Designed miniproteins, single chains. Designs and how they scored, part 28

Each design is a single chain, and the fold is of that chain. pLDDT is the mean over its residues in the fold that is shown.

## One batch from the design tools (miniprotein)

Design m947
Fold by ESMFold2-Fast:
Parts: structure tokens; sequence; C-alpha cells
Structure m947 (fold): chain A 99 residues (1-99)
């Protein structure tokens, strides 16, 4: 019971950190997209590539945290939601860079 409670608390912290990482990545992508729109084509390409690299790392970290949290049955739903959110952020980033 105490061991299970500790596992649940650690998994909740992992989910919270993953959400913060994804929120920060979305904010960074939005700012980078706005800056790219106001920049020259060469500068825009550099800004968007740097944003893709930053967001890619945040998405990767969020996925790892979510997979660990899903090992705790009580956090499986929250972990699945983070994985879905990470996939959406990744797709949004790819679309922004491709435009």
Amino acid sequence: EEEKKKQIEEAKKAIEQARKDLDNAVGYLDQATARAAASTPEEAARILQEARDFVGKAVGNARKRAEKAKSVPELKEEGDQILADADAVSARTDAAVAA
C-alpha cells in the first residue's frame, strides 16, 4: 500500500512535468512561427528548424514520462492523454516547418 502510493505520486509528478514540457513547447512554437512570418525566408527557415529541434526534444521527453507513468494503472488514462497531446504537438510542428 505505501509502495503503491509512492509509485502513484511519482507517476503524477511525471505527468505534471510532461504537461509543462508540452505547454512550453507549444508556446515556443507559436512564438517561433510569429517571428518567422516577420522574417526573411532564410531567417524564417532557421527559426523554424530551431523550433522543430526544441519541440522534438520536449515531445520525446514527454513521451518517455508518459510511458513510465502508464506502468501505474491509476495513471494510464493521463499517460495516454499526454501521448496523444505529444503526437498532436509533433504534427503541428511538422506542418509549421513544411509551410
Scores: mean pLDDT 85

Design m948
Fold by ESMFold2-Fast:
Structure m948 (fold): chain A 116 residues (1-116)
Amino acid sequence: MSKEELVKRAEELAERARELGLEKLAEALEKLAKSLPSKKEVPGNEKTRKLALEIEISVGLFFIAHAVGAPESVLEKLIEKVVEKLNELASLDEVDLDAVNRALESVEELLDVLEE
């Protein structure tokens, strides 16, 4: 996956998040998009892979919580966790681009559910 494609994907997801009123999620995605071109590609970068997995887990937990009718406060906390991990990802100087792509795929799945 190229940095250019990941930037475009993050920007498109940020627009979708903003349309849903998820301002903090949109800001985190925009921050990631802006920082991606200056990041060094390090295949297998452990910190990127860990953050991508943590995002995937939080999105999976959101799907389970949403399906069982969990309180809004629980759903909001899971979205906050995704935002936190995306901001950490945006702050990294070195990234695994495949792991960044998997993180963005998880965010796309989250937005698909939130769009009903």
Scores: mean pLDDT 89

Design m949
Fold by ESMFold2-Fast:
Structure m949 (fold): chain A 78 residues (1-78)
Amino acid sequence: MKVEKYLKLLKEGKYEEARKLYEEMSEEEKLIVSIYLLKEIYNLDDEVVEKAIELIKKGEIDEAIKLVQEELSKILKE
């Protein structure tokens, strides 16, 4: 998957290659990348990450964003 390759490039510090790959991604893939990045930065629960990705794949983008925002709000207030 392009998402997995993009995340690997970021972890390896290959930012120029990651940026090029990101430009070739679909909007769905870009949203999934954002969810994984938030997981790494804020230690989101695996269940929340998986549910958000499922919602994105179903086209329920607003529900996915709302779920992630609610979890981030809890983390940032603690």
Scores: mean pLDDT 80

Design m950
Fold by ESMFold2-Fast:
Structure m950 (fold): chain A 91 residues (1-91)
Amino acid sequence: VELSEEQKEQARQIAEDLLELWRKEGPEALKAALRAFADEVLPRLSDPADQERLRAAVDAALAAIDTGDEAAIFQALVALAETFGEIVARR
């Protein structure tokens, strides 16, 4: 199931808000937020494939934060938000 253009724009907005957290509070704050998100959401997913996809997206975002490249961080956050949106849209 593909996200609508409105859902994709919402994912981009979420990624922008997370990128602003990185700019204001630093990489440790964003990493803590992403780990807390994963710890809360992963146990609630019943499909192992969805758990693997979300874990991979979170791990990619954490790796992007370690590079310090703002563009790479933003793209990884967009991918994470879109992945989560697709999982939620499928139930």
Scores: mean pLDDT 83

Design m951
Fold by ESMFold2-Fast:
Parts: C-alpha cells; sequence; structure tokens
Structure m951 (fold): chain A 63 residues (1-63)
C-alpha cells in the first residue's frame, strides 16, 4: 500500500539521527508489517534509510 510505504519512509526519516541501521531497520519493519517478504522489506528499508539491505536487516533484527 502507498500509505504504508509513506509511513515507512516517515519512520526511517525520523530515525535518521539514531543511525543508518535504526533508520533502515524501522523502514524494513514497517514494510514487513504490511505483508511484504523480508528480502523486499530489507531493500525498501535500505532505500528509505539511505543504507544497505544488510544494514537494514541487522537494524530490524535489533528491534
Amino acid sequence: DEKAREAAKRAAEAAKGSGAAASGGLGMYHIMSQGADPETAARLGAEYGGTSAETALRGARSL
């Protein structure tokens, strides 16, 4: 959903001050909560957080 992805972007933007892993991880977590697979969620979270998919996945696992 477009609104869900927009919410994920906002969460990632808000968390940028906490570092790339937190930003990407929050984006990934929001995308996964909408039923996306972990690979797609990691990629989108990484894009929103300005980081790598691996860093976003590590951030999400730390939540």
Scores: mean pLDDT 74

Design m952
Fold by ESMFold2-Fast:
Structure m952 (fold): chain A 104 residues (1-104)
Amino acid sequence: MEKLLEIVRKAVEIAKAEHPETTGALDVLRALIHDLPEEVRRELLEELARRLGVSVSAVRRAFRIIDEIIRNRGSGDPVLSEETRELIERIAAILEEALKENEK
């Protein structure tokens, strides 16, 4: 958990620096996808894969889809499988828990 908390903390700092008024998990998630160094991002993907019991490739695919949703906000709703949607929701839940721990 500590490793995930440190990574999330870095993303929170980046999100707050870019948008001091941000309150949402979406802004932190965007920072986690775009603004982390590649080595730190790799560690995040490996930690999430371990916790979710999925492959690193599955987590990378979920992050790519989230990135596409954020970047293409005007392109309409993406077509997601139930499995992919569930994975994204589980990732969001883990990140939200890490955010709450950093706030305490």
Scores: mean pLDDT 68

Design m953
Fold by ESMFold2-Fast:
Structure m953 (fold): chain A 88 residues (1-88)
Amino acid sequence: MLGEEGIRLGEEGIRLGEAGEGVKAGELAAEAGSLASQSPDRELAIEAARLAVEAGMLAVKAGGREGVIRGTAGALAGIGALFQHGGE
């Protein structure tokens, strides 16, 4: 399911971001955030979005122009998904 795939990519993004792989972490964060926005399951979407934000922030922290750009995009995608699924 899209939400489960988003969670998997978000967790991998966090792992790579913690290892200093900013570009890869940012790419995975952006993909996880996109999948979170597309997920029909609210709980999975929110978890994937949360992980996308965390992976994106770690990508920005790891540094480098590409990591900062992709990490920022991933964090914003995750925030967008939280707004889509987190509101009542």
Scores: mean pLDDT 81

Design m954
Fold by ESMFold2-Fast:
Structure m954 (fold): chain A 83 residues (1-83)
Amino acid sequence: EPLEYAKRIALEKGIMNEEEVKALIDFVNKALEEGLSFKEFREKMKEDKSIPEKLRGVAAYIYAKTKANKPISKEAIEKLLKE
């Protein structure tokens, strides 16, 4: 599962705590259930403030790849978390 992979990488690197990981996963899953466009997803992140600013890039990446049914890259997540 793309989200479970992202969760594992974020926790392993100590960049996200369990609450931040839960918020990210819940937010992405809710957006996928609602069928949001990528633009709507990004606007909802800004509006709700549910995803910390440092994690918005990771959340957007996960959403884009999951919606496109493409694999999530560990290297891409690590790069986004360093920025």
Scores: mean pLDDT 71

Design m955
Fold by ESMFold2-Fast:
Structure m955 (fold): chain A 64 residues (1-64)
Amino acid sequence: DKEVEELIRLTSDKDPKTRALAADKLGVIGNPKALEPLRQVAKDPSAPKIVQDNADKGIAMIRS
């Protein structure tokens, strides 16, 4: 769970690559705690497309 909390923080990092990787890893881990943070990222129009796309994929992976 400490890893999940750290990754949730990283979805708000200044580096888009770090944000995208954090969203992807949250999806792979599959912890439902990440669902709402990932939904916020996916709906953020200021986030780069790769970050939004990775958030959407993460949500899909957690739900599967």
Scores: mean pLDDT 82

Design m956
Fold by ESMFold2-Fast:
Structure m956 (fold): chain A 93 residues (1-93)
Amino acid sequence: MEEREKVREEIYKLFKHVFGNVVDENPEIKQLVDEFADAVAAGDEERARELTRKIVKLAYEITKAPVTDDALEKLENALFEEAREIYERVKKE
């Protein structure tokens, strides 16, 4: 329970750092971020990558920011790798 809550909190901070108030103001994004944190903690890489893709696309749709598919893929990969590193750090603590 405590490890899961720590992973959720740290990953939420990561997404808030990247997307700012979009995460706080959109309950659907917050729900997807929590599900993503749970997938990372469970070692479900396929689910985690799918959720990262949904979060990134939804955030850009809400902000209407211009973005290329290449930039989206790079951001999706970076967010997944950062979240994995967060999980490994929390697991060792």
Scores: mean pLDDT 80

Design m957
Fold by ESMFold2-Fast:
Structure m957 (fold): chain A 108 residues (1-108)
Amino acid sequence: GALEHIEEAIRKIREAAREARAAGLTEAAERLENAAKAAEIIKKELEEAIEKKDKERLEIVAERLRNLADLLEELAKELEEKAPKAAELLREAARHLREAAEEAEKLA
């Protein structure tokens, strides 16, 4: 379901942050840790929107998930040369966030 896709994205973003840090890319790793925190906030907002059956909030959450996926794809491009495994993990995380957005829209 949508929550499980966000959880997988969070795990992959954190793994990407570790790969970036191992490559000496400290600022990139910090940006990725912030992205993981953003995903956790969106997950909580999605859970609350589902509990309240708030169709408008589900649509807003879906847009926020897609915006975060776009950000992760841009970060992946920046990391591709120096941390290719981090870039791969971020593209997988973006895919999970897009799948979560589609599932959230189906609940709306």
Scores: mean pLDDT 91

Design m958
Fold by ESMFold2-Fast:
Structure m958 (fold): chain A 65 residues (1-65)
Amino acid sequence: MEVLPPEEVEEIQKRIAKESGVPVEVVTKFREGKLTNAELARIARQQGLDLSPEEVREYVEEARK
């Protein structure tokens, strides 16, 4: 799967942090751009966020525009 660029990962990270308060380990992975869209959505849901892989992808696509 494609890995998100660090800049786009940071944008999604801010969304997740604003909604639920993201753990440090998740923030670190976002910063390094090592998370795929699927992994990001899975982690978000584990942290109590109602984000599907499709919703995460929409955020990324909006950021690219």
Scores: mean pLDDT 57

Design m959
Fold by ESMFold2-Fast:
Structure m959 (fold): chain A 66 residues (1-66)
Amino acid sequence: LPDPKVEIKENTIIIDGIEYEKIEELAPNVWLARNKKTGRLVAIDTETGAIADLEGWKEAEEILRK
């Protein structure tokens, strides 16, 4: 499959036209982000465009309190 189109802005990551709010960098090229339409927390690999759902992840909740 072709790699998804990834656009990185100061406060937003866009993958195939879907906008995610940047929260915190978890690892090199891996961002904690929130889907702007659904409010779901996700981890995004900006190198590959891979997305992992983080619903209920306690560490993500602690990061959001900062």
Scores: mean pLDDT 72

Design m960
Fold by ESMFold2-Fast:
Structure m960 (fold): chain A 133 residues (1-133)
Amino acid sequence: SEETRKKIRELGDKMIEIAEQVKKKLDEFLEAVWNGDLETAKKIAEEINRLLDQGIEVAKEIIELSKDDPELRKAAEEMLTFFENLKDLVKEIVKLVEKYGTDLNAIFTIEINLRYAKKKIDELVEKLRELLA
């Protein structure tokens, strides 16, 4: 229906906003990790987890409303999986920093992983924008 299409566009816009906020928070998280500021890193990780939980719920709504749109449903399922994996990655990074402190090799691995996560956000956002146009 027209009402369903409007709702999907509103949810898609919200998803893009959440994804862009997550991307910004990943930069702040990396900065805290690089500076060895564990307390700030943990606080930012909690903020990222809250944003990712919101994104997961939005993705679930898009999936439910997109029964007749297999490409949009698949894109929302990919975003859901990505956000769940990103929650696990952020949690693991916090554990590594707590256990090993500012080990330089660990920081470089973290930076690489977060850079790839940001690239994946850009790819998923672009795909969602194309499907909602």
Scores: mean pLDDT 88

Design m961
Fold by ESMFold2-Fast:
Structure m961 (fold): chain A 67 residues (1-67)
Amino acid sequence: MSEEQRVELAQQISKIGEESGNPKDIEAADKAGVLVVLGRYDEAKKVIEKEMGKEAAEKALKLIDEA
């Protein structure tokens, strides 16, 4: 995955957090997005699974798995 593709993926994850309307999901999405930009996908997935709500986490994990 290119750096540009990682930035786009991070933006999509951030948008999922924002659309949830939950401050904790927004914070977790931002943390996961930084890890995605760094290519640290396993750590990003762990943040999503641990810190995001079920619905937002499912959407974000699907984006990473499809990338």
Scores: mean pLDDT 83

Design m962
Fold by ESMFold2-Fast:
Structure m962 (fold): chain A 66 residues (1-66)
Amino acid sequence: SMALMRETEEALARARALAEQDTHNRAEVLARIDDIEGLVKDPAKAREALAMLRGLTLEIEERLAA
């Protein structure tokens, strides 16, 4: 789905932007994002990749809010 691909691209960009703000964990978080980005390239796995990105984004937001 074109809509799903756009959503995963937006989620990737958001996760990377948040990772830059989490300076203490930036390298680890960016490595996790790179792994998920590999899954996004497979249309069959795009939905799973989106769920993983949303989970990671929540982890970073909770850490930054603490």
Scores: mean pLDDT 81

Design m963
Fold by ESMFold2-Fast:
Structure m963 (fold): chain A 75 residues (1-75)
Amino acid sequence: SAEVIREVTNEFAKFHKYKKPGKPATLEDYKEFALKLGVSEEEVDALIAAYDGMSETTKKLALLNFIAEKKEKEK
């Protein structure tokens, strides 16, 4: 849902601000956030591979959406 995506986006913003205040977020930062939330390395790698050739912005958004979908399945 839109609420879960918003929650995940806000959690990432806090995570990144804590680790790298004032630095732009990289794809690697999004991958690390996904792993911290219990997404497996295999799932992260498979998702990135599915979006191979697309922009980093698209890959970052795909990771946030994937995390949100996993959170919805846990509820």
Scores: mean pLDDT 79

Design m964
Fold by ESMFold2-Fast:
Structure m964 (fold): chain A 92 residues (1-92)
Amino acid sequence: SPLEEALARLEEALKRGDPGGVALALVDVVRAAPPEEREEAIRRALELIRRYSGGNERVIEAARRLIEAVLSGDRLEEAEAARELIEAIQEL
C-alpha cells in the first residue's frame, strides 16, 4: 500500500541518517494515510522517529509540527517545519 511504502521509506531514511529523506517520507505518510487510519499512521511514524533519534525531544517536536503543517494544508508552514526537522536531525 502507499502508506506501508511511505513508512518503509521513512524507516530507511532514519537508518541512513538522511534528514531530507525523513522529512519527505513523513509528508508522504500523512498524505497516503486514509482518514480512518491517519491517527495510527502518525503514531507509527512518531514511534519510528523516537526510536531512531534516541528519544530526542527536538526531533520529535519538529516531526509533530511537520505533521500538523501537512494536515493544515499550509504549504509555507509545511516547508518551514520540514526545514526545522532537517536541522534537528542534522544535530543528532
Scores: mean pLDDT 90

Design m965
Fold by ESMFold2-Fast:
Structure m965 (fold): chain A 70 residues (1-70)
Amino acid sequence: DPSRLIDRIERDLGVTVPQSSRDRIINSQSVQDFGRAFGQMMDDLGLDDDQRAQAGRILGEMFGDIAKSF
């Protein structure tokens, strides 16, 4: 569930994901679109290297559940 991924990122990184970035991720039509939306979210949030690494780890842990959504 992409919403669960975003909620975990907000909690663990202490950031607020804008609704536009959240909508882009949730409404992704493919794994490729999801990957682009996720990368854009990290850029929009201005995440540092440590935060990007943490976000990548969270994505990796949840990727199997997310991929089943496409």
Scores: mean pLDDT 80

Design m966
Fold by ESMFold2-Fast:
Structure m966 (fold): chain A 100 residues (1-100)
Amino acid sequence: MKVEATAEFTDPVTGKTLKATVKAEKISDDEYRLTLTVEGDETSTAEAVGPAGKPLQVEVEARVKTDDGKEYVFRVAGAVNPDGSVTVRLLGVVEEKEVK
């Protein structure tokens, strides 16, 4: 079984939109592969493999730069549920300051 979901998250400060895609693929009778791809200023991808019928989660940090030279880190989670459905959610947004 292969299931895919796409979500878009808009940064309330910059108005920029991040696109996140989670994909769950059956790799054996007992295992699933979960892939999360987030398209920010750069494309970030994370993968996890776990047992079928159990929750599996993967997280990606996507960096977005603003015109003011500030960087924001978007923490995005992708999950496969025990029923085989997939979810994408925004966990948080953090401003990274270079501490000199």
Scores: mean pLDDT 73

Design m967
Fold by ESMFold2-Fast:
Structure m967 (fold): chain A 79 residues (1-79)
Amino acid sequence: MITPAQLLLRLASVEDPEEKRELARQVAKVLGFTDEEAELLARYVLDDPSLPVSERARITRKLLNVPEEKLQEAAKLLE
């Protein structure tokens, strides 16, 4: 079982910022996110201090509404 929190932790654990951003965008694509939402996910996992709390809440809400099947599919990109 994969949760949104576990997916975020796996993305956050990627050490290289460039690789992390690229993986976040690939994950977002699998989850059916828009290009704008993909950029928000990338900024979230990079721990961008300039990302507003409202945008963090937006991407978190989107992740919580993703079916587990799609979360599992995205998690395979992080293996």
Scores: mean pLDDT 81

Design m968
Fold by ESMFold2-Fast:
Structure m968 (fold): chain A 71 residues (1-71)
Amino acid sequence: SMEEKKERFLEEARKLLEPRSTPALVDLALRLLREGIDAGEVDKALERAVKAGAISSEQAKELREIYERLK
């Protein structure tokens, strides 16, 4: 299902971000990404997360590639 794929993406995002970030920033990033997927606007959600300081531009690029592979 699309929801199952969403949860798989968010779990992959958590694994990518946790070694490189704080728990608070990881939680913020996952919230923004979940919101963006639910709205059908993943690329805008990634940009919003970068602007909020939750992830780096490099991490946003990696997450975009992960999302593309899972969808």
Scores: mean pLDDT 84

Design m969
Fold by ESMFold2-Fast:
Structure m969 (fold): chain A 66 residues (1-66)
Amino acid sequence: SKEELAEKYRKLSEEHRKIADELETAYQNALAAGASPEEVQSLARKAIAHRMLAFAYEVEAELAEK
């Protein structure tokens, strides 16, 4: 059903949001610990990618219910 499909996309959105939050925390910790610029940038880029995926899946959930 449309509702089941929307729920699946919302779960994927939530999973990627959680990963993005964890990566943002890792980014802040790495920055505070004086990690290499490469490590800091890698964590930031991964956090951004997962944040974008979370948004994309939320959009898919909204569209699935229409």
Scores: mean pLDDT 91

Design m970
Fold by ESMFold2-Fast:
Formats: structure tokens, sequence, C-alpha cells
Structure m970 (fold): chain A 120 residues (1-120)
């Protein structure tokens, strides 16, 4: 997977999030993701860690929303798929252990959110 393909899939998911959740919820998720990366990582933020954090914060907004269980599951599954692609790309590019750990922790939280939604 190229960085350009990854960026395209991320932008497509952001547009879907705006349609489902509204622009305000998406903007809030992005702001929370930026703050979380800046507070958690000791190094300079990478696009990969910012994308991973954004996917998790969007998933949290989706879980809290009035969307149907089916729409929440579809969104979370897409967010998990994209986060798994981010992790693979980070590992292939020899990203730092701190960055890889951060992406893995965000992926774990996404999978936990999906299991929670499936029980609703």
Amino acid sequence: MTEEELEKEFEELLEKAKELLGSEAVEKAIEKAILKVLETLSGKPSELTLKAATLLELAKEAEKSDLSVEEKIEFLEKAIELNEKLLKYAEEKNASEEEIKFIKENLKELKELLEKVKKE
C-alpha cells in the first residue's frame, strides 16, 4: 500500500463520518486526536499516529451517536480495517517502537468498541 492510497482511504472515511455524524462531531474528534497524540508521544507527531488517533476518536463519536447498530458496526469495521493498514505501513517503514505501540493501542480500543456495539 502506498502513502497516497492510505491518504485516499482516510479521506473517504472522513467524508463518510461527516455524512453520518455531522461536521461538528468530526472536527471535535480531530481536535481530540491531535491533543492525544501531542500528550502521549514524546517525539514529533507523524501522519500515521494522527490518522490512528483520529480513527479511534471518530469511532467513539459514532458509538455515542444515534446511528443504528448496523451503521455503527459498518463504520467501526472500516475504521479497524484502515487502522490495520496504518499499522502494517508503519511496520514496513520501520516507524519508531513508540509509534507502533500507539497505533496498536488505538487498534485494540477500536476492537473493544466494536465488541461493545455488537452487544447493544
Scores: mean pLDDT 85

Design m971
Fold by ESMFold2-Fast:
Structure m971 (fold): chain A 81 residues (1-81)
Amino acid sequence: EEEERERQFELDVLEALAIIQISTISNPEIKEMLEKRLQEAVAAGDLEAVRRIVEIASKLNRMEDAGATEEELKKFLEEEL
């Protein structure tokens, strides 16, 4: 039970971080794709998948800040997801 609670706490923290990172993405299609993948990963209890989504969303935010095009953002998602 304690190990399950610790795992759930880690999932909750990672999910919150992913939500924050995804919320700052301005492109609605990219945001929707990441939200869908996050929901699937959380439903599966897949900590590694949620961590990867946090990393992907963080990189996408940096790319948008740098002036990346929608095509560049979508290509990055296709290669990482």
Scores: mean pLDDT 80

Design m972
Fold by ESMFold2-Fast:
Structure m972 (fold): chain A 79 residues (1-79)
Amino acid sequence: AVVDAGRKAGEAAKKNGSGFPGAVNIGLAAYHGSGDPKLATEAFKAAAEAANDSTDNRPVGVEGDKAIEEAYQAAKAAA
């Protein structure tokens, strides 16, 4: 659940141009919800992998922001 939420957030961050910061936020959300650094690390890795695209030059959009927020809340609740 947390890892899947992280992956979804990473995909949104990639689309929105905020890959690494988005992954960090997801990791922190998992940690704040669970107090478990392992879950936070797993969520961060999933988000970072999904967000990693050096050729992505897409416009920043509210859709990406909403997906990141949704995944953040899901990761926090699942953790």
Scores: mean pLDDT 57

Design m973
Fold by ESMFold2-Fast:
Structure m973 (fold): chain A 68 residues (1-68)
Amino acid sequence: SEAAVTAAMRALIRSLLARHGYSQAEIDAFLASLADDSPEAMAAAARARLPEEAATIEFALRRLRELA
């Protein structure tokens, strides 16, 4: 379902940002700043913030869409 893909991407992005030293407040602000909270928009913004994680984020989005 779309909601499941969105929730899974949100959880992944929160986890990756936390792993890279972002605080919970910074993560909440990042997600709140998105004009579009679709999985694709979240993935694009997260790749821009964490270019070292781009491959992981792209793979996760593709995989979640395949399973939906």
Scores: mean pLDDT 84

Design m974
Fold by ESMFold2-Fast:
Structure m974 (fold): chain A 76 residues (1-76)
Amino acid sequence: MSLLERAKEKTLSDLAQLKALVAASTLLSPEEKAQILAQLDEFEARVKAAKSAEEVLKIVGELQTFLAEVHKKYGL
C-alpha cells in the first residue's frame, strides 16, 4: 500500500524472474549460475531490509550495474 511496500514488491518480483531466467539458462555453467544467483540473493536480502524508497532505488541502480557486468562478461 505504501510507495516503499510497492517498490519492494516490484523489485522482489523482478529479482525472482531474473533468478528463474538464470536457473533456466543453457549458456551458463553450474558455477556461473551459482555465482550469479548468490549475488541476486544478496540483492534480495538488501531489498527486504530497505527502510526507504530511496534505499530501494539505490539497490536497483547497483543491480543494473551488476547486470551490465554480466552482459559484458558473456557478450551482448
Scores: mean pLDDT 82

Design m975
Fold by ESMFold2-Fast:
Structure m975 (fold): chain A 73 residues (1-73)
Amino acid sequence: GTKEAEKLIDEAGDILIKEYGVDENVVEAARDVLLYGTPIGEAASRSGVSTSSVGETLKKMSEILSELDEKEK
């Protein structure tokens, strides 16, 4: 459900901020793309970040989410 997806995305975002030093605004933009289907350009504009930083963060967040899902089995 949406709450479970939000929890996993929030956990991946926390890892990106704490372990990889990603800015919170970039993580928030990536979160909007993944949870709400917001276009990358719109999410980046709302958070005041570049579209390239959001795209790179989305790739890394997807990798972390895949690893978290595999560990649950």
Scores: mean pLDDT 80

Design m976
Fold by ESMFold2-Fast:
Structure m976 (fold): chain A 67 residues (1-67)
Amino acid sequence: GAMEERRRQLLELARRMAENLERVGVDRDKALELAERTIEENEELSLEEQKEALQRALMGLYLETQS
């Protein structure tokens, strides 16, 4: 259904972002775990808002890793 397809697109974006973040020292498994939680917590929002929430969450993880 539409929600399943939306989740698939968000997980694909998350995997791509996690791969990029792994190159700068972020744990890929932690990034994917955070991404899945962020997708679940924001499933009521639009696709665009969910993508923005995902980007903010993963960038936050990166900044915490650099601290």
Scores: mean pLDDT 82

Design m977
Fold by ESMFold2-Fast:
Structure m977 (fold): chain A 57 residues (1-57)
Amino acid sequence: SMAAALAAAEARGQRYLDLIREANRLIELPVEEAQEEMDRLGLPEDVKQSILATIER
């Protein structure tokens, strides 16, 4: 149903916002600490690569 689809989209949006907040925090860390923390949090590989690219540039 459209209502179920909307609820799923909202849940995905909240997860995205949570990822953005974590990414903003992680990019302030030294590369080694950021990598360890990302591995501990079990972040998706594409997200980890984006954060590392931001830190290294």
Scores: mean pLDDT 73

Design m978
Fold by ESMFold2-Fast:
Structure m978 (fold): chain A 82 residues (1-82)
Amino acid sequence: TIEKLHEISLLLRELRLKAENYPELSKVIEELEEELSKTYNIEEIIEILKKYSRKLLELAKKTGDPEIIKLVEEIKKLVESL
């Protein structure tokens, strides 16, 4: 679980950097990071990630950017395995 959370954190960092040209996606990533900053509870972190994974995937597909889509699909796969 901790290893998967660490990998998700690294992928979210990469996604944030690549998303700077996509305002709607950047906004949702900011909202996710703000919610994650308010808790240290692993179960709450998992629930937040599950909540946002669907929204992130929808927005990623709208960008048409294959690198962004691939990153979000990998994040969703890891989150669903938690």
Scores: mean pLDDT 83

Design m979
Fold by ESMFold2-Fast:
Order: structure tokens, then C-alpha cells, then sequence
Structure m979 (fold): chain A 100 residues (1-100)
């Protein structure tokens, strides 16, 4: 879980950087990967530290996906940004459910 969450956070930060540079397609692709890994980290984590890192990764994937949507000039980039944001939101929901 921890390694997946850390990788997801790294990909989410890179996606945000690319989106800010106007590279919406590349940002969207990385946002999807970040959100997917964040969701897997949330599902597999059984420790408070792992759940916290998965939640942080999910937040970054949502931010990256939303930013990719805002910078999108193609339907492909738009769809990838939406998918990244949704995957990140799913990770946040799963991680939050484990904190209850």
C-alpha cells in the first residue's frame, strides 16, 4: 500500500505540473494512472499511515484531473482528465471510509 500511494503522489504532482504547462493530454494520462494507483493503495492499506497517504494521493489525482480538464483542447484530453478526477475521488472515498 505505502509504495503505491507514494508513486501515486509522485504521478499526481507531475500531472499537475504538466497541466499548468498546458500539456493537458499528458497530464490527463498521468492523472488517470495516479488515481488508479491511489485507489489500489486505499483498497490495500490497513494502517493509518497507509490510509493517510492514499487519501493524499487521491486528492492530488483529483486536482490533476480537474486541471487537465480546464487545459484540455481535445475530447481525448477532456475524457482523461475526467477519468483521473473520478479515480482520485474514488480513492478519497475508500480511504475516508476506512477512517470511520
Amino acid sequence: GLELAEKAKELGREAIRLAKEGKALEAGRLAVEAGTLASLAAERSKTEEGIKLAKEAGKLAVEAGVLAVKKSETLEALNLGIAGALNGAGALFLAGSKEL
Scores: mean pLDDT 86

Design m980
Fold by ESMFold2-Fast:
Structure m980 (fold): chain A 120 residues (1-120)
Amino acid sequence: SEEQKKILEEAKKLIEKGLEYYEKGDIKKAIDYLKKAYELIEKLDLSEEKEKAYRLLLKGLLHLFFGDYETALEYLEKALKIFEELNDEEGIKLVYKALGFLYKKMGDYKLAEEYYKKAE
């Protein structure tokens, strides 16, 4: 429905705000935004695979925010695979943005730049 699309758009904006606060070093606010996004995703009537992809994305971001970079990468790659199989361009771009932050935190600035460009 149109209402469901608006809730999903709000959840995506909350995920982007989570990444923004993480970049600013405000990890508590970053986590609070991810929790709000999760609550909205839980209320959506999504396909099982699309819900799974968003859950994996949010798990990846939580591990990223706590500094568990290897585990974050595993969750983000699993989310990316599902979004690609669903041809969900907006979901793919959110994962690319998350991978950009992850590689930047791991010190791979070149790969981070490549993922940021893919997210545009």
Scores: mean pLDDT 88

